# Designs tried in a protein design run: designed miniproteins, single chains, continued (5). Part 90

Each design is a single chain, and the fold is of that chain. pLDDT is the mean over its residues in the fold that is shown.

## One batch from the design tools (miniprotein)

Design m19121
Fold by ESMFold2-Fast:
Structure m19121 (fold): chain A 79 residues (1-79)
Amino acid sequence: AAAEARIARRKELDEVIEQVKKEYSEKYGLSDEEARFIALMMVAGGLTPEEALKRLKELRNDSLAYLQEYVRLTREFLA
């Protein structure tokens, strides 16, 4: 049950990453890492794509805050 739920969440994250790459990466100049971060903010953080894009832009000016938020969301996703 718990393992199946994690597999489902991972597939959801992968699908959202591909959607973000398709819809936003060329328009906003996103790296693969930034596209993954946006997808993670959406799936684990419950943010809309617009909110995630705004948050990414804020974090681009602070590499330490970017890393801390990425680690936090990854931990929430894996919990």
Scores: mean pLDDT 80

Design m19122
Fold by ESMFold2-Fast:
Structure m19122 (fold): chain A 64 residues (1-64)
Amino acid sequence: SIKDKAKEMLIKAGVDEKTANQIVLAAKSPEQLIIGAVLTLRRQGKKEDAEKFEKELKSILEKE
């Protein structure tokens, strides 16, 4: 699922599992998930991971 993919990408980028779970569970839409994750990654100085996250998840959403 998109939530599982998002959690995996956040953890690989160095976000702790608790924070990654909170971001995924708090998101009520795919758009909120992308926004919340990208904002968190950028705040942690992970700009390249944020850009990769946004691009990959938007690509999944654009197909359906």
Scores: mean pLDDT 81

Design m19123
Fold by ESMFold2-Fast:
Structure m19123 (fold): chain A 75 residues (1-75)
Amino acid sequence: ITLPKNLEEALILAERAVKDLLFDPNLTEEGRERNLEFLRRASELFPEVKPFVLAVLESHRAERPELVEEIEKEL
C-alpha cells in the first residue's frame, strides 16, 4: 500500500477510497481490503483523516446507509 506524502494528498486519496467503497460497481474483495487498509494507515499517519472520512461517509448515508455503517465499523 502506497502512503500519501502530505495531508492534502491524504485527504484527496481518502475521499477517492470512500467513493470507490460506496459506488464502484467493479470493486473486488481485494480492492475493498486495499481501500480499507489505506484509510486505516492514512488515519494513523494523519489524525485529521479519520474525522474527514467519517464526514464524507455521513454525506452519502442517504444513498448507501448499509455500506456507510459497514465501512464505519471497519475503521
Scores: mean pLDDT 85

Design m19124
Fold by ESMFold2-Fast:
Structure m19124 (fold): chain A 62 residues (1-62)
Amino acid sequence: AEELIAKAEEAAKALLEARSGSADDLHAAMVRVSEVLKEAEADPEALEKVKEIMEKTFAEMS
């Protein structure tokens, strides 16, 4: 759980940083987010926290 949450925080940080960069950087960050979400599917507790982090990050990007 903690490791997946840490990965989600890193992916969220990469997304926020990438939005000021190139489209390629943003795409790479989105792929990273997708990978973390897939890993979290095996852990319902981690999945809830990962979704919360991602939703908050996407809201900041809007």
Scores: mean pLDDT 76

Design m19125
Fold by ESMFold2-Fast:
Structure m19125 (fold): chain A 95 residues (1-95)
Amino acid sequence: EKKKKELEEIEKEIKELAEEISKMAQETKDLETAQIASLVLVSLRTLLEYLKGKLTNEEEIKYDEKLIEELLPKLPEDIRKKVEKIYKRLKELKK
C-alpha cells in the first residue's frame, strides 16, 4: 500500500514534468533538448511500469537506467534536477 502511494506520486511528478517539457519545446523552439528530455521521460515511465509490476524483465530496465544517466547531463539544470529526484526515488523503490 505505501509503495503504491509512492508510485502514484511519482507518476504525477512524471506527468507534471511532461507538461513542463512540452511548454519548453513550444516557448524556446529548442527541439533537440525537448527530444532528449522526451527520451528520458519515456525511460522514467518504463521504470515506473516495471515497479508497478507491468514489466517483468529487470534486464530490459537496465537499458533505460543507462539511457537516463547518459542523457541527464544534456538536460537544462531545472529539468535535470527534477529528473534526478524522480530517478533517485524510482531506484530506491527498486531495492
Scores: mean pLDDT 78

Design m19126
Fold by ESMFold2-Fast:
Structure m19126 (fold): chain A 61 residues (1-61)
Amino acid sequence: SKKFDLEVQIGLLQMKISVLDIAIDNAKKNNASEDEIQKLQDELDKARAELAAAEKELQAV
């Protein structure tokens, strides 16, 4: 069902966001390059936007 597919997508995006947040924190603690941190932040921003869109669709079900 559309609801089930959206719930799965939301769960996967939440997991991806958690992994990226931890990766960014660890990168900063280990003095990773600004470019590496920026790449992770760009991926996080994209995942957050996709999560917001999926959550909005779920509310419209």
Scores: mean pLDDT 89

Design m19127
Fold by ESMFold2-Fast:
Structure m19127 (fold): chain A 60 residues (1-60)
Amino acid sequence: VKIAEEGARRGGELKDGGYAALGMTLGGASNNSRDGGMAVLFANMGDAESAAEYARKAAS
């Protein structure tokens, strides 16, 4: 819940909407995945496209 809110907040700063997909993943679908961790890492670097791609992989 707290992590999902932070993901949505950072997504608000980035224009491509990739963090919306990250927020959905962090909302409770997957709680332990390497791809989820990579999504967070790219989000912190400001790379919304890479973050969104890894979030989708984590959700699968």
Scores: mean pLDDT 57

Design m19128
Fold by ESMFold2-Fast:
Structure m19128 (fold): chain A 76 residues (1-76)
Amino acid sequence: SANREKALQLLAQGKEYLKQGNYEKAISLFTQAAELDPRLTPVALKNQAKAYEKMGNYEKAKELREQAEKKQAELE
């Protein structure tokens, strides 16, 4: 579907910004991807956790990984 394709494009763009060190923009794009396709919520949260880890916020990164695991279990 168009929403699925757009969500995957936003996820890919977020990963690119993450590689470039633009963590705030990456986090925003991962949020938008999950909003368009909630099935992407676990992968979006894991990538947001990586952004927070790169920013030195290890506590927030841990919280987001735990949320991702919980969401993945809910979608099974």
Scores: mean pLDDT 89

Design m19129
Fold by ESMFold2-Fast:
Structure m19129 (fold): chain A 75 residues (1-75)
Amino acid sequence: LSQKEKQLLAKKALEEFSKLAKTAEELAKKGGASAKDVIERLEAMLEEAGFKIEIKEGEKIPYEEIIKKLEEAIA
């Protein structure tokens, strides 16, 4: 991947991550199974953007850390 393509993917991942993170919080409020599916989608999206972040069951999603890493990749 070229540096420009990687920046574009990171920017797209940041936009999609913001949406999925909000959805994950809403689903976690309703119950665990649906939240797990959204978390798996977040992990897959971050991996495609070149980030390996593990979100473990029962742990809070590190939204601020993930957003910071994506912003750094765009810069």
Scores: mean pLDDT 65

Design m19130
Fold by ESMFold2-Fast:
Structure m19130 (fold): chain A 89 residues (1-89)
Amino acid sequence: MSKLTTGVVRSFTGELKQRAKALQQQNPNWTPAQLAAQLKAQIDLQIRDTVAMLKRLFPDISDATLAQIAAAMATAADNIIADFTNQLS
């Protein structure tokens, strides 16, 4: 459980940082708030997809564990968006 959560969050964190940079490069005139809003929408979909995938790969996984992973991903995403927008000043 703990190892799975850490692995999922680490992988998600790396991909999200790359997506944030790409989104900024494609939209240099967007405000930090506009970038954050677009990233948040993409993140919400990815968390749902990740939960569905984990249920499929690990049929014995509890709903409580899935909720913990989803919450950890959401928290990590909020931290990355905050860090990214702070770097944009």
Scores: mean pLDDT 80

Design m19131
Fold by ESMFold2-Fast:
Structure m19131 (fold): chain A 74 residues (1-74)
Amino acid sequence: PVRVPSEEEIELAKEAVLSSALFSYERLSQTVSDEEALAQVRDMIRRISRWAEEHHGLDGEEFYRTVWEAVEAA
C-alpha cells in the first residue's frame, strides 16, 4: 500500500526543496541573468511538485506555491 506522507514529512520536504532551490539560484545567478535563474529554479520546483503529486498524492499546486513564495521572500 502507498503510504500517505504525514504533515511533518511534507513540511520537511518543502524545506529541503527550498534549500535546494536557493542553492541552485545562487549558482545560476553567477552565469545567467536573474530572470533566467529564477525561471529555471521555478521550473525545477514545478517539476518536483508534479512528481510529489503523482507519486505521493500531495496537492502539487499548493506545494509549488508554498515553496516558490518562500524562494521569492528570500
Scores: mean pLDDT 79

Design m19132
Fold by ESMFold2-Fast:
Structure m19132 (fold): chain A 87 residues (1-87)
Amino acid sequence: SSKKEKLEEVRKLISEAVGRLLRELGDKLQELLELLKKGEITEEEAEKKMKEEAKKILEEINKELLEKLKEKGYNEAIEELKKIEEE
């Protein structure tokens, strides 16, 4: 029961992290498109900034997800999944 609840929490945290990633990437793209529309940046600058910001967003979300997984029994959840797959 408790182990099943931990695995479900891990699944939920991953799903929430993916949702946040897509949202933050969408928001940054919208921001850059608005700057492009105003002529404040070029298409080349917008592409470069999007790639740079996407990397930062991914690194931040990955770091936060890892910390949350550690708090919720990341090592225990991995060990349980590995045991299920090895049967």
Scores: mean pLDDT 76

Design m19133
Fold by ESMFold2-Fast:
Structure m19133 (fold): chain A 88 residues (1-88)
Amino acid sequence: MEPRKMLVSSSGLGFNAGTAPTREEALAIGLADAEYNGLKETGVLHESETSLIIGFESETATAQLSIMAIPGDDGKGTDYLYLLIAKK
């Protein structure tokens, strides 16, 4: 997947979201999107087996990347949601 430019609304809120079949892929996509949008990692805000939240900032915005486990089709297997949300 190619990194995407985040569009920030007139209220100062923007996000990029998607899913991946593994935690590692979801994290890689989210980190690439953050870097593409000029966001620098500030630290891990939360970490567990089912979720990871990483803080980011730029000159004009703060952001968080959330990686979350979601159930597979029949409760077997796991997909991962990534959500990169930014606020000016």
Scores: mean pLDDT 76

Design m19134
Fold by ESMFold2-Fast:
Parts: sequence; C-alpha cells; structure tokens
Structure m19134 (fold): chain A 55 residues (1-55)
Amino acid sequence: SKDDQIQKVLDDMNAQLTALMQQKATATPDQQKQLDKQMEQVVRDAIKRLDEIEA
C-alpha cells in the first residue's frame, strides 16, 4: 500500500540520518561539513520519493 511505501521511506531516512549523526559526533570539522551535505541529500531524496508515491 502507499502507507507502507511512505513508512519505508521515513524509516530508511531516519536510519541513515541517525548513522550520519553518530559519525558527526566524532568527526573533524571537514568531515562534519561533508556529513552535513550527505544529510541534506538524504532528506532531499526522501522528499522526492514521497512526492512520487503521492503522485
């Protein structure tokens, strides 16, 4: 169902963001900048997937 697809997107996003946040806690400033860009991309990809499900 669409609800199951939405839940999967949110679960995948939350898992990826949690992992990146944990890496960021022990990262250097240069690594933190790269991790921030990865987190932004994870969120953008999730929004795109949600839009495609609702279309």
Scores: mean pLDDT 88

Design m19135
Fold by ESMFold2-Fast:
Structure m19135 (fold): chain A 84 residues (1-84)
Amino acid sequence: MTLEEQKEIILKHFLSVGLSQEKAEELTNYALELGIPVADTIGLVNALTSGSEHAIAHTKEELESKYGQKGIDYFNKVKKLLEE
């Protein structure tokens, strides 16, 4: 998958859950900067929009395990913009 294909998939997914173009672009660029893959971004968004505190907690732990502080920073940024 090219960088452009990754950007389009992530952007489309953020738009599909009701984020504005500006917020979706901000999060997409942040994911690419941190090196967070499409699959982990989709999993995080699905967990945050599920309303399941269990799914949210497990996704946060998985991102921390895989990416360390970058995973936590990404989790917090996505959660904040989805709650606005």
Scores: mean pLDDT 85

Design m19136
Fold by ESMFold2-Fast:
Structure m19136 (fold): chain A 119 residues (1-119)
Amino acid sequence: SMADIQLREAQEKLREAINAVRKAILKDEPEKIIDKELEKVKKAAGAVFQLATTQDQLRATVDELVSAVMEMLNLEAKASKVIKYAEFVSETAKSYITDEAFVQRVESSMSEIINRARS
């Protein structure tokens, strides 16, 4: 359907934005550039959440964002950026996901990532 095409295009834009953040970190781009790419991820994720019609689609998108935050931590991105993005993912899960166990898992994962980034 047209809605399925729009969702797929939004998901592709989100993956492109996540990849752009990865590339910016790997190239040691200035914080201003990394912040700009992170804002693009937030906007792209927002578009996916608005187009998603099922909780399964929303949970899959949150899991993709969780993986992106973990990758930022593993690439040794600045703690402030990892923390800000982890907080965004946690708040997004609370706003869109109805599965309480899933939300608690995401919050626990984000808290662990925040603690590791501060260390």
Scores: mean pLDDT 88

Design m19137
Fold by ESMFold2-Fast:
Structure m19137 (fold): chain A 90 residues (1-90)
Amino acid sequence: MEERLRLEMDLGVAEVAVAVASSTLPSIEELIKQGKYEEAKESLDSAIKLVKKALETAERLEKQGVPGAREVAKRAREVLERLEKLKEKV
């Protein structure tokens, strides 16, 4: 029962991580357009790591029946797919 509060906090951290990674997408796209591939690669690697960790957390919480975890996991997968697609261009 007390574990529920911790799980809710873990979900919040994962949600913020996905939002932060998603917010970097326009900046990474701009770096690629400018031919700044080294800077784009660094930002992509950092964002991909952040989203993968958030996805692992959200999927674990979804299995534990935490409300909202499935939606966070879905968003994390969408952001991860966009980041990996951009990585193919650098």
Scores: mean pLDDT 86

Design m19138
Fold by ESMFold2-Fast:
Structure m19138 (fold): chain A 60 residues (1-60)
Amino acid sequence: MIEEAVKKAIEIAEEFARAVGMTLESYEIEEVTDEKVVVKATLRNSAGAEHTELVTVPLE
């Protein structure tokens, strides 16, 4: 359940990165509760600039 939510969060982060012309460099699990998982994703563009996104996935 949690592992599946983390996987979904990573997929969302990768999709977002592709949409904005960036690459997913790393991720960190920021918060885990009985209702949700929050993943902090670090994105990088071709110029080397970094951007951090928080991705929240509800648990089923």
Scores: mean pLDDT 80

Design m19139
Fold by ESMFold2-Fast:
Structure m19139 (fold): chain A 85 residues (1-85)
Amino acid sequence: SELLRRAEEALLEALELLRERATTLEAEVLLGMAELSLAVGLVVGDPEWGLRRALELAREALELLGPVPEAERLLAEAERLLAEA
């Protein structure tokens, strides 16, 4: 689905921004788990599950790191696109 691809692109961009801000091991682990969830979703043939899980983990990382407005907007966009898919 084109919507799933766009959601993945927005999420990956958000993960890059959050990774730049990640100063704690806990945030780094959450972001790594988000990327792993995307890969697992593709391997098992459930990219929607992978995107949903990665989004949850990225939001947990955002809570630890504090406000990153650009990442918040991208995560919200990914969430909207995923809901429409």
Scores: mean pLDDT 85

Design m19140
Fold by ESMFold2-Fast:
Structure m19140 (fold): chain A 100 residues (1-100)
Amino acid sequence: MSLMEQFIETLKKAGEAFKNKDLETLKKELEKALEIIRQIKDPEEALYAIQSLSILLQDMIQYGSEEEKKLAKEYLEKLKEIAKEKNLPIVTASPLPAPA
């Protein structure tokens, strides 16, 4: 099974856990998703995975319970660190650049 296939399946399980309010499974699958992203060497695949996970985390922040929102914020910070290490953009919140 490819890393991308593992990522897609992991993201699907995380989304289902979020829908079902299964915090234990949600934490497990989010952690696994971060580990998979760290292992992806192809920058296009890594960017796709980062974007896909960031969308799920943003949905959790907007529509989740207080516990799910806290979890999503923690994992979004971890995802931002991974994106920075890979020199890849995160697509979820950029402040407008101040004009020089």
Scores: mean pLDDT 79

Design m19141
Fold by ESMFold2-Fast:
Structure m19141 (fold): chain A 79 residues (1-79)
Amino acid sequence: EANKLAIQGLEAMKKGDFDTALKLFEQAAKVIGGHQGQIAAVGYTVLVLGLQIDREIGRFSEGSFEALVENGIATLRAS
């Protein structure tokens, strides 16, 4: 299921493994398939790269990156 792969991608991001997160989100987009999957692939790529850049330039306070990712995981689990 796409949600399960997206949750695994967020867990990888929480650990700082953005390469694994991107691969898991690409797999989630493939599970969705079609035009919706293509849109999801673009969205996931922009999200992962944007959050990686923000983290690298120090835009997150202590624990705020982890809190953001946990909120995303909770939302997907509730879906």
Scores: mean pLDDT 75

Design m19142
Fold by ESMFold2-Fast:
Structure m19142 (fold): chain A 88 residues (1-88)
Amino acid sequence: SERLEEMVARIRELLAEAQKVVEELLSKGPLTPEQKEILARMDKIFEEIGKILNDAVVNKKISIEEAEEKMEKLLKELEKLIEELKKM
């Protein structure tokens, strides 16, 4: 429970960071096709995280431990995409 709450807090932090990066990029002009592709991948990861949380907490289809493992992998991928977007 506590670890899941910490992961939800981390998801919120990454979402806020992603929004800030997008705002900084948009201040310089329209997004490039490459930037749009990275954002589409990030959006898909957020969708998958939402499904995992729903399946673990609401539907009880997977264990909290399984959800945590799956989310750790997705959060690492999301962090990589945010860092790639920052380099652009």
Scores: mean pLDDT 85

Design m19143
Fold by ESMFold2-Fast:
Structure m19143 (fold): chain A 65 residues (1-65)
Amino acid sequence: KEIFLGSVTGNGKGAVESIKESVEAEILKEEENEIVLLAEVNGKKILVKIKGSDENAEISLYLIE
């Protein structure tokens, strides 16, 4: 089950880089306009969906139970 945690508009590539520097993350999908990451934080899985590749990308976070 996916629990929506929040979304923000920002640099999609910068978000990917920041996540990879901070936590263990697996790229599940990488396309020109969509990147999906699965990050693990304190034994919990966080799904990160990034729509758009430019500075106005929508970055959405979901907790996976």
Scores: mean pLDDT 76

Design m19144
Fold by ESMFold2-Fast:
Structure m19144 (fold): chain A 88 residues (1-88)
Amino acid sequence: PLSDAELVEKLKQKPVFEIKDVVGKELGLNVENLTARYGSTQQAITEFNTTLEDFQAGKITLAEFGKRLNLTAEEVVKVRAALEKLVA
């Protein structure tokens, strides 16, 4: 198994669009669900992009990523597993 630091280091080598695709597919993320949380479509898109960029840069943990996007613990585990497959 990869450590969080090893996962982040490998993700730095992947283009942002591949990471967004993997996370979006795993969570079934759509703009409507994020808009309900953040009050606007523009803010929802901005928050998703900023949160993903902060995680990829190693500024936040995967747990904090999940908290900012209102993910359950099981959704965070699914995202981790999908990202580990992406970098394998």
Scores: mean pLDDT 72

Design m19145
Fold by ESMFold2-Fast:
Structure m19145 (fold): chain A 86 residues (1-86)
Amino acid sequence: MDEADREALLVVAEATLVLMEAHLARKLGDWERLAEAVERLEALVEELEALLPQVKNPQIRAQIEASIAGLREAIEEARRELEERA
């Protein structure tokens, strides 16, 4: 496995943990923590997009592309919830 392929999968794993933190924050009504989680997810999406051209395995690349799409959707949903609070 290429280093870039492995690094991209590790970033996806980190994003999954941040998504769980966002879910917990939402359940607790912790809007400050939800906002922080959204900021972290945005940074992780940017990192995945930067790594994507370096990913050599086509199956891993497809998985990373799907992960980016899912993360962008989750960010949009969380931003809508934060706006509803305002």
Scores: mean pLDDT 85

Design m19146
Fold by ESMFold2-Fast:
Structure m19146 (fold): chain A 86 residues (1-86)
Amino acid sequence: AVDALQEAYAAAIRAMVAAGAPAEEVFLAQMEAIVALTPSPENRARLEAIREGAEAEAAFLGVDVATVHKMRASLPDLVAELRAAL
């Protein structure tokens, strides 16, 4: 069921964070989980933009590429917050 799939993704992401996986990999895994659990054209388009790179993500979000680089640079801090909550 969807609930079992949701828990499996949550457990996998927690394991990645606990194991010290790179912040970019944790972020991509989280986005892949969102697409799998809440599939929509918008969520799929966002995941594809993130996979293509900062310029594609900036175009998708309607922001400057410098803003995306700053957001991506903050991912280690966000992953550290997740690790502290484990």
Scores: mean pLDDT 77

Design m19147
Fold by ESMFold2-Fast:
Structure m19147 (fold): chain A 100 residues (1-100)
Amino acid sequence: SKEAEAMVKAAIEELKEIAEKLKESHPEGAKRLQELREKLEEALEKKDWKEIIKILREASELLEELSKKLEAEGKHEEAAELRGRAYQLRRAAELLEKEL
C-alpha cells in the first residue's frame, strides 16, 4: 500500500539522520545503521515486506543498544531520543506485519 511504503520511506530517512548524528561519537553504530538503511532501501525496491519487517526490528534493537551505551555515558537526552526512535521503528514493523 502507499501508506506502508510511506512508513518505510520515513524509517529510511530517520536511519540516515541518526547515522549522521552518531558518526563522530559512535562510528561503528553509525556504520551499522547505514548498512541497515541500504538493506531497507533494497528490500523496499523489491517489495520484500518480510525482509522490511525484519530490518525494521533489527534497526530498533540496534537503536536500543546504542541508547543504553549513551545512557551509560551520561548522555540521557540523546539516549531518550534513540529509545523513542527505536519504539517508532518497532511499531512500524508491528503495523506492517498486521497489514500483510
Scores: mean pLDDT 88

Design m19148
Fold by ESMFold2-Fast:
Structure m19148 (fold): chain A 95 residues (1-95)
Amino acid sequence: SAAVERAKRISEEVLKKVKELAERVLKAAEEGSPDLDELIKELEKVVEEYLEALEKYAEEARRNGEEEAAKILEETKKEVERIKEEALEKAKKIL
């Protein structure tokens, strides 16, 4: 399905970008960087923007009867939130 292929592509791109930002936060925490607070705010903002976009795509998929594509996008939302929460908790433990 073209809709499923698009959902997978969106998922992969979003997860890659969120993981890269999470890694930057963890590195800043490990190094005692003065930029840590700013990087945390950037991660939170980017995650909020992606969660909004993923929800809109999931709603469009559901309206078009593309239930499997909608499921991929919803699962991506949960994974994005998990990555953010894990990075923030690990950063707290380092500091």
Scores: mean pLDDT 88

Design m19149
Fold by ESMFold2-Fast:
Structure m19149 (fold): chain A 78 residues (1-78)
Amino acid sequence: GKIEVEIEGLDREAAEQLVAHAEGFGGTAEVIEGEPLRVVIRGLDRAAATSLALMARSHGGTARIYEDGELVEELKPA
C-alpha cells in the first residue's frame, strides 16, 4: 500500500536533516510551517518509513506511519 509518514515536534535543523534522509531513500518530503512544525514524507517502503520514524523520535519528535490512509504505527518520544 501507499506509505505516508507524518512527523511533528522537530526543530527546523532536525526537520531539514529528515527531509534529506527521506530523499536519500527515494521518497519525497514536505515541511509544513506551524506550531508544531510538521514534516510529511511519501514514497517510502515500510522499512525506510520505520527508520525515519525512529530517527524523528531520537530528535524528540512524534512520528505516525500511515498505509493507504490508515494509521499503522505511532512512535512517541520516551
Scores: mean pLDDT 85

Design m19150
Fold by ESMFold2-Fast:
Structure m19150 (fold): chain A 61 residues (1-61)
Amino acid sequence: SFEELLAEFEKELREIYEKSKSLSEFFQQAMLLLEKYSKQLSDEERKKLEEHARKLIKELT
């Protein structure tokens, strides 16, 4: 489901944040992760994923 995909994305993004040595590295890896997940999604789901990612990144940084 899309909710399960969002939960997996959040888990991977948090792991990237923990492993990143700088904010620049984190943003680069976060964009790659977002691109990876976006390739399999509809336009509406991509927008929701992007909004979710933006909110989570703001909360982490």
Scores: mean pLDDT 83

Design m19151
Fold by ESMFold2-Fast:
Structure m19151 (fold): chain A 74 residues (1-74)
Amino acid sequence: ASEEEIEEALERAKELVKKGDVGGAATTLANFLMYVSGLSPEEASKTAKEATDALKKGDVEKAREILVEASKKS
């Protein structure tokens, strides 16, 4: 995934978390990781939960780091 694609997915997920749609945020990130970054469903779900948890804590930088590292492994 490109840096632009990561930022778009991160912004979308951040918006959903702000609205209280934590499940929607996790699904958005999991779909991004599977279909754009090429991760397996299992790895994508695990990574999406970690990134979503960081967003729930307001740690946008940690969420970005998680998505960047996952995208390098695929």
Scores: mean pLDDT 82

Design m19152
Fold by ESMFold2-Fast:
Structure m19152 (fold): chain A 73 residues (1-73)
Amino acid sequence: MTPEQELLIDSTRGLFLMSATVMKRAGVSPAEQREMRARFLERFRRSLLQAGVPQGAVDRLVRDLAREGDRLA
């Protein structure tokens, strides 16, 4: 994996976690938070694959972010 792809992964992780935290603090319902997180993860998955990030790395990131999102709910 290239340094540029690693930076993209780190940026994606940061954006997802910031968004999840903001939604929780803003009092968005648990059901809406779950739906928004699922939609964001699917969009991030597609974007990372299009950027040439290896499938295994994308799958691991999406799985890790899904767990972190669930822990925030």
Scores: mean pLDDT 83

Design m19153
Fold by ESMFold2-Fast:
Structure m19153 (fold): chain A 88 residues (1-88)
Amino acid sequence: NIDRLINIVRRRLRIVQGADGTLSFDALRDVFRRTFRLDDALWARVDADMTRRFAARQGADGRLSFDAAFDIARDIINRYADAIMNNL
């Protein structure tokens, strides 16, 4: 159930967000690494997409708002949904 995975990621992002409500790239990546078990090829694709999307949306401080981080997470989960479900 992909919606359940999206909700798990949302909750985990809330836990790791900073006091200002923003997230680092490492925090977003660590939430994914803790949530999903993927093969090396799929991780390479997810890491590349996450890096590109984060860079496009980050502020001058190198951080994302919660909403921006969650949008990236949801879009990646939906893009790779079939592969993610097959690796669970």
Scores: mean pLDDT 84

Design m19154
Fold by ESMFold2-Fast:
Structure m19154 (fold): chain A 80 residues (1-80)
Amino acid sequence: SMAEAIKRAVYDHAVYTLGIPEEVAERIAEKVKEYLEENPEASVEELKEKTKEFALEEGVSEEDAEEIGRTAGLAYRALR
């Protein structure tokens, strides 16, 4: 599904590009998937902001949280 693909993109970027611990990245990615399943009509900007929020809640830095949000938004846009 689209939500599964975006979850994978978020997890992969967080772990392999930003070096975020797998447990933290998994929690962020799962929240992103759940958000998209509950909000299938969410905009790219809404997903970016919500993803950043989830990352910040997990103690990720502002800069890394913004990058994760951007990654989610780009993946979401690409799948339309």
Scores: mean pLDDT 89

Design m19155
Fold by ESMFold2-Fast:
Structure m19155 (fold): chain A 65 residues (1-65)
Amino acid sequence: SLEDVRRALEREGDRVSDDTVETLVSLLKYEGDKLTNGQIAERIYKNTGERISRRGISAVKRVLR
């Protein structure tokens, strides 16, 4: 759920808007296997203006498995 994703990000110190959480989930659903965590972070920053750590992205990937 989006709540589980938000909690995973907060555990790694990433505080972002709900719009950024939804953008991350969408990106992981369609391109998560094609992009590195660094590339995902860069795409999120360009689309939302918010930064997510590579650790946060890794934690979210574990939750969405």
Scores: mean pLDDT 84

Design m19156
Fold by ESMFold2-Fast:
Structure m19156 (fold): chain A 74 residues (1-74)
Amino acid sequence: SALDEFLAATLAAIAAAKSREEIEDHVLRFLTRLLREHPDADEEALAALAEQMSRASREEVIALLREHHARVRA
């Protein structure tokens, strides 16, 4: 799906990011698109995920995004 492709591109961009600000920009862009295309998404759950990712390493952010996407696809 287009969202699966966008996640893959987002994860690649995060892996290549040179700063925390770049990681945060990629995360925000992904979450914004997710909410736009899936208005029934749990905004409180996404806010909690964003908070968790703000304290996480690059590898942890990638893992958290993959885990969340897998759950909402199930």
Scores: mean pLDDT 80

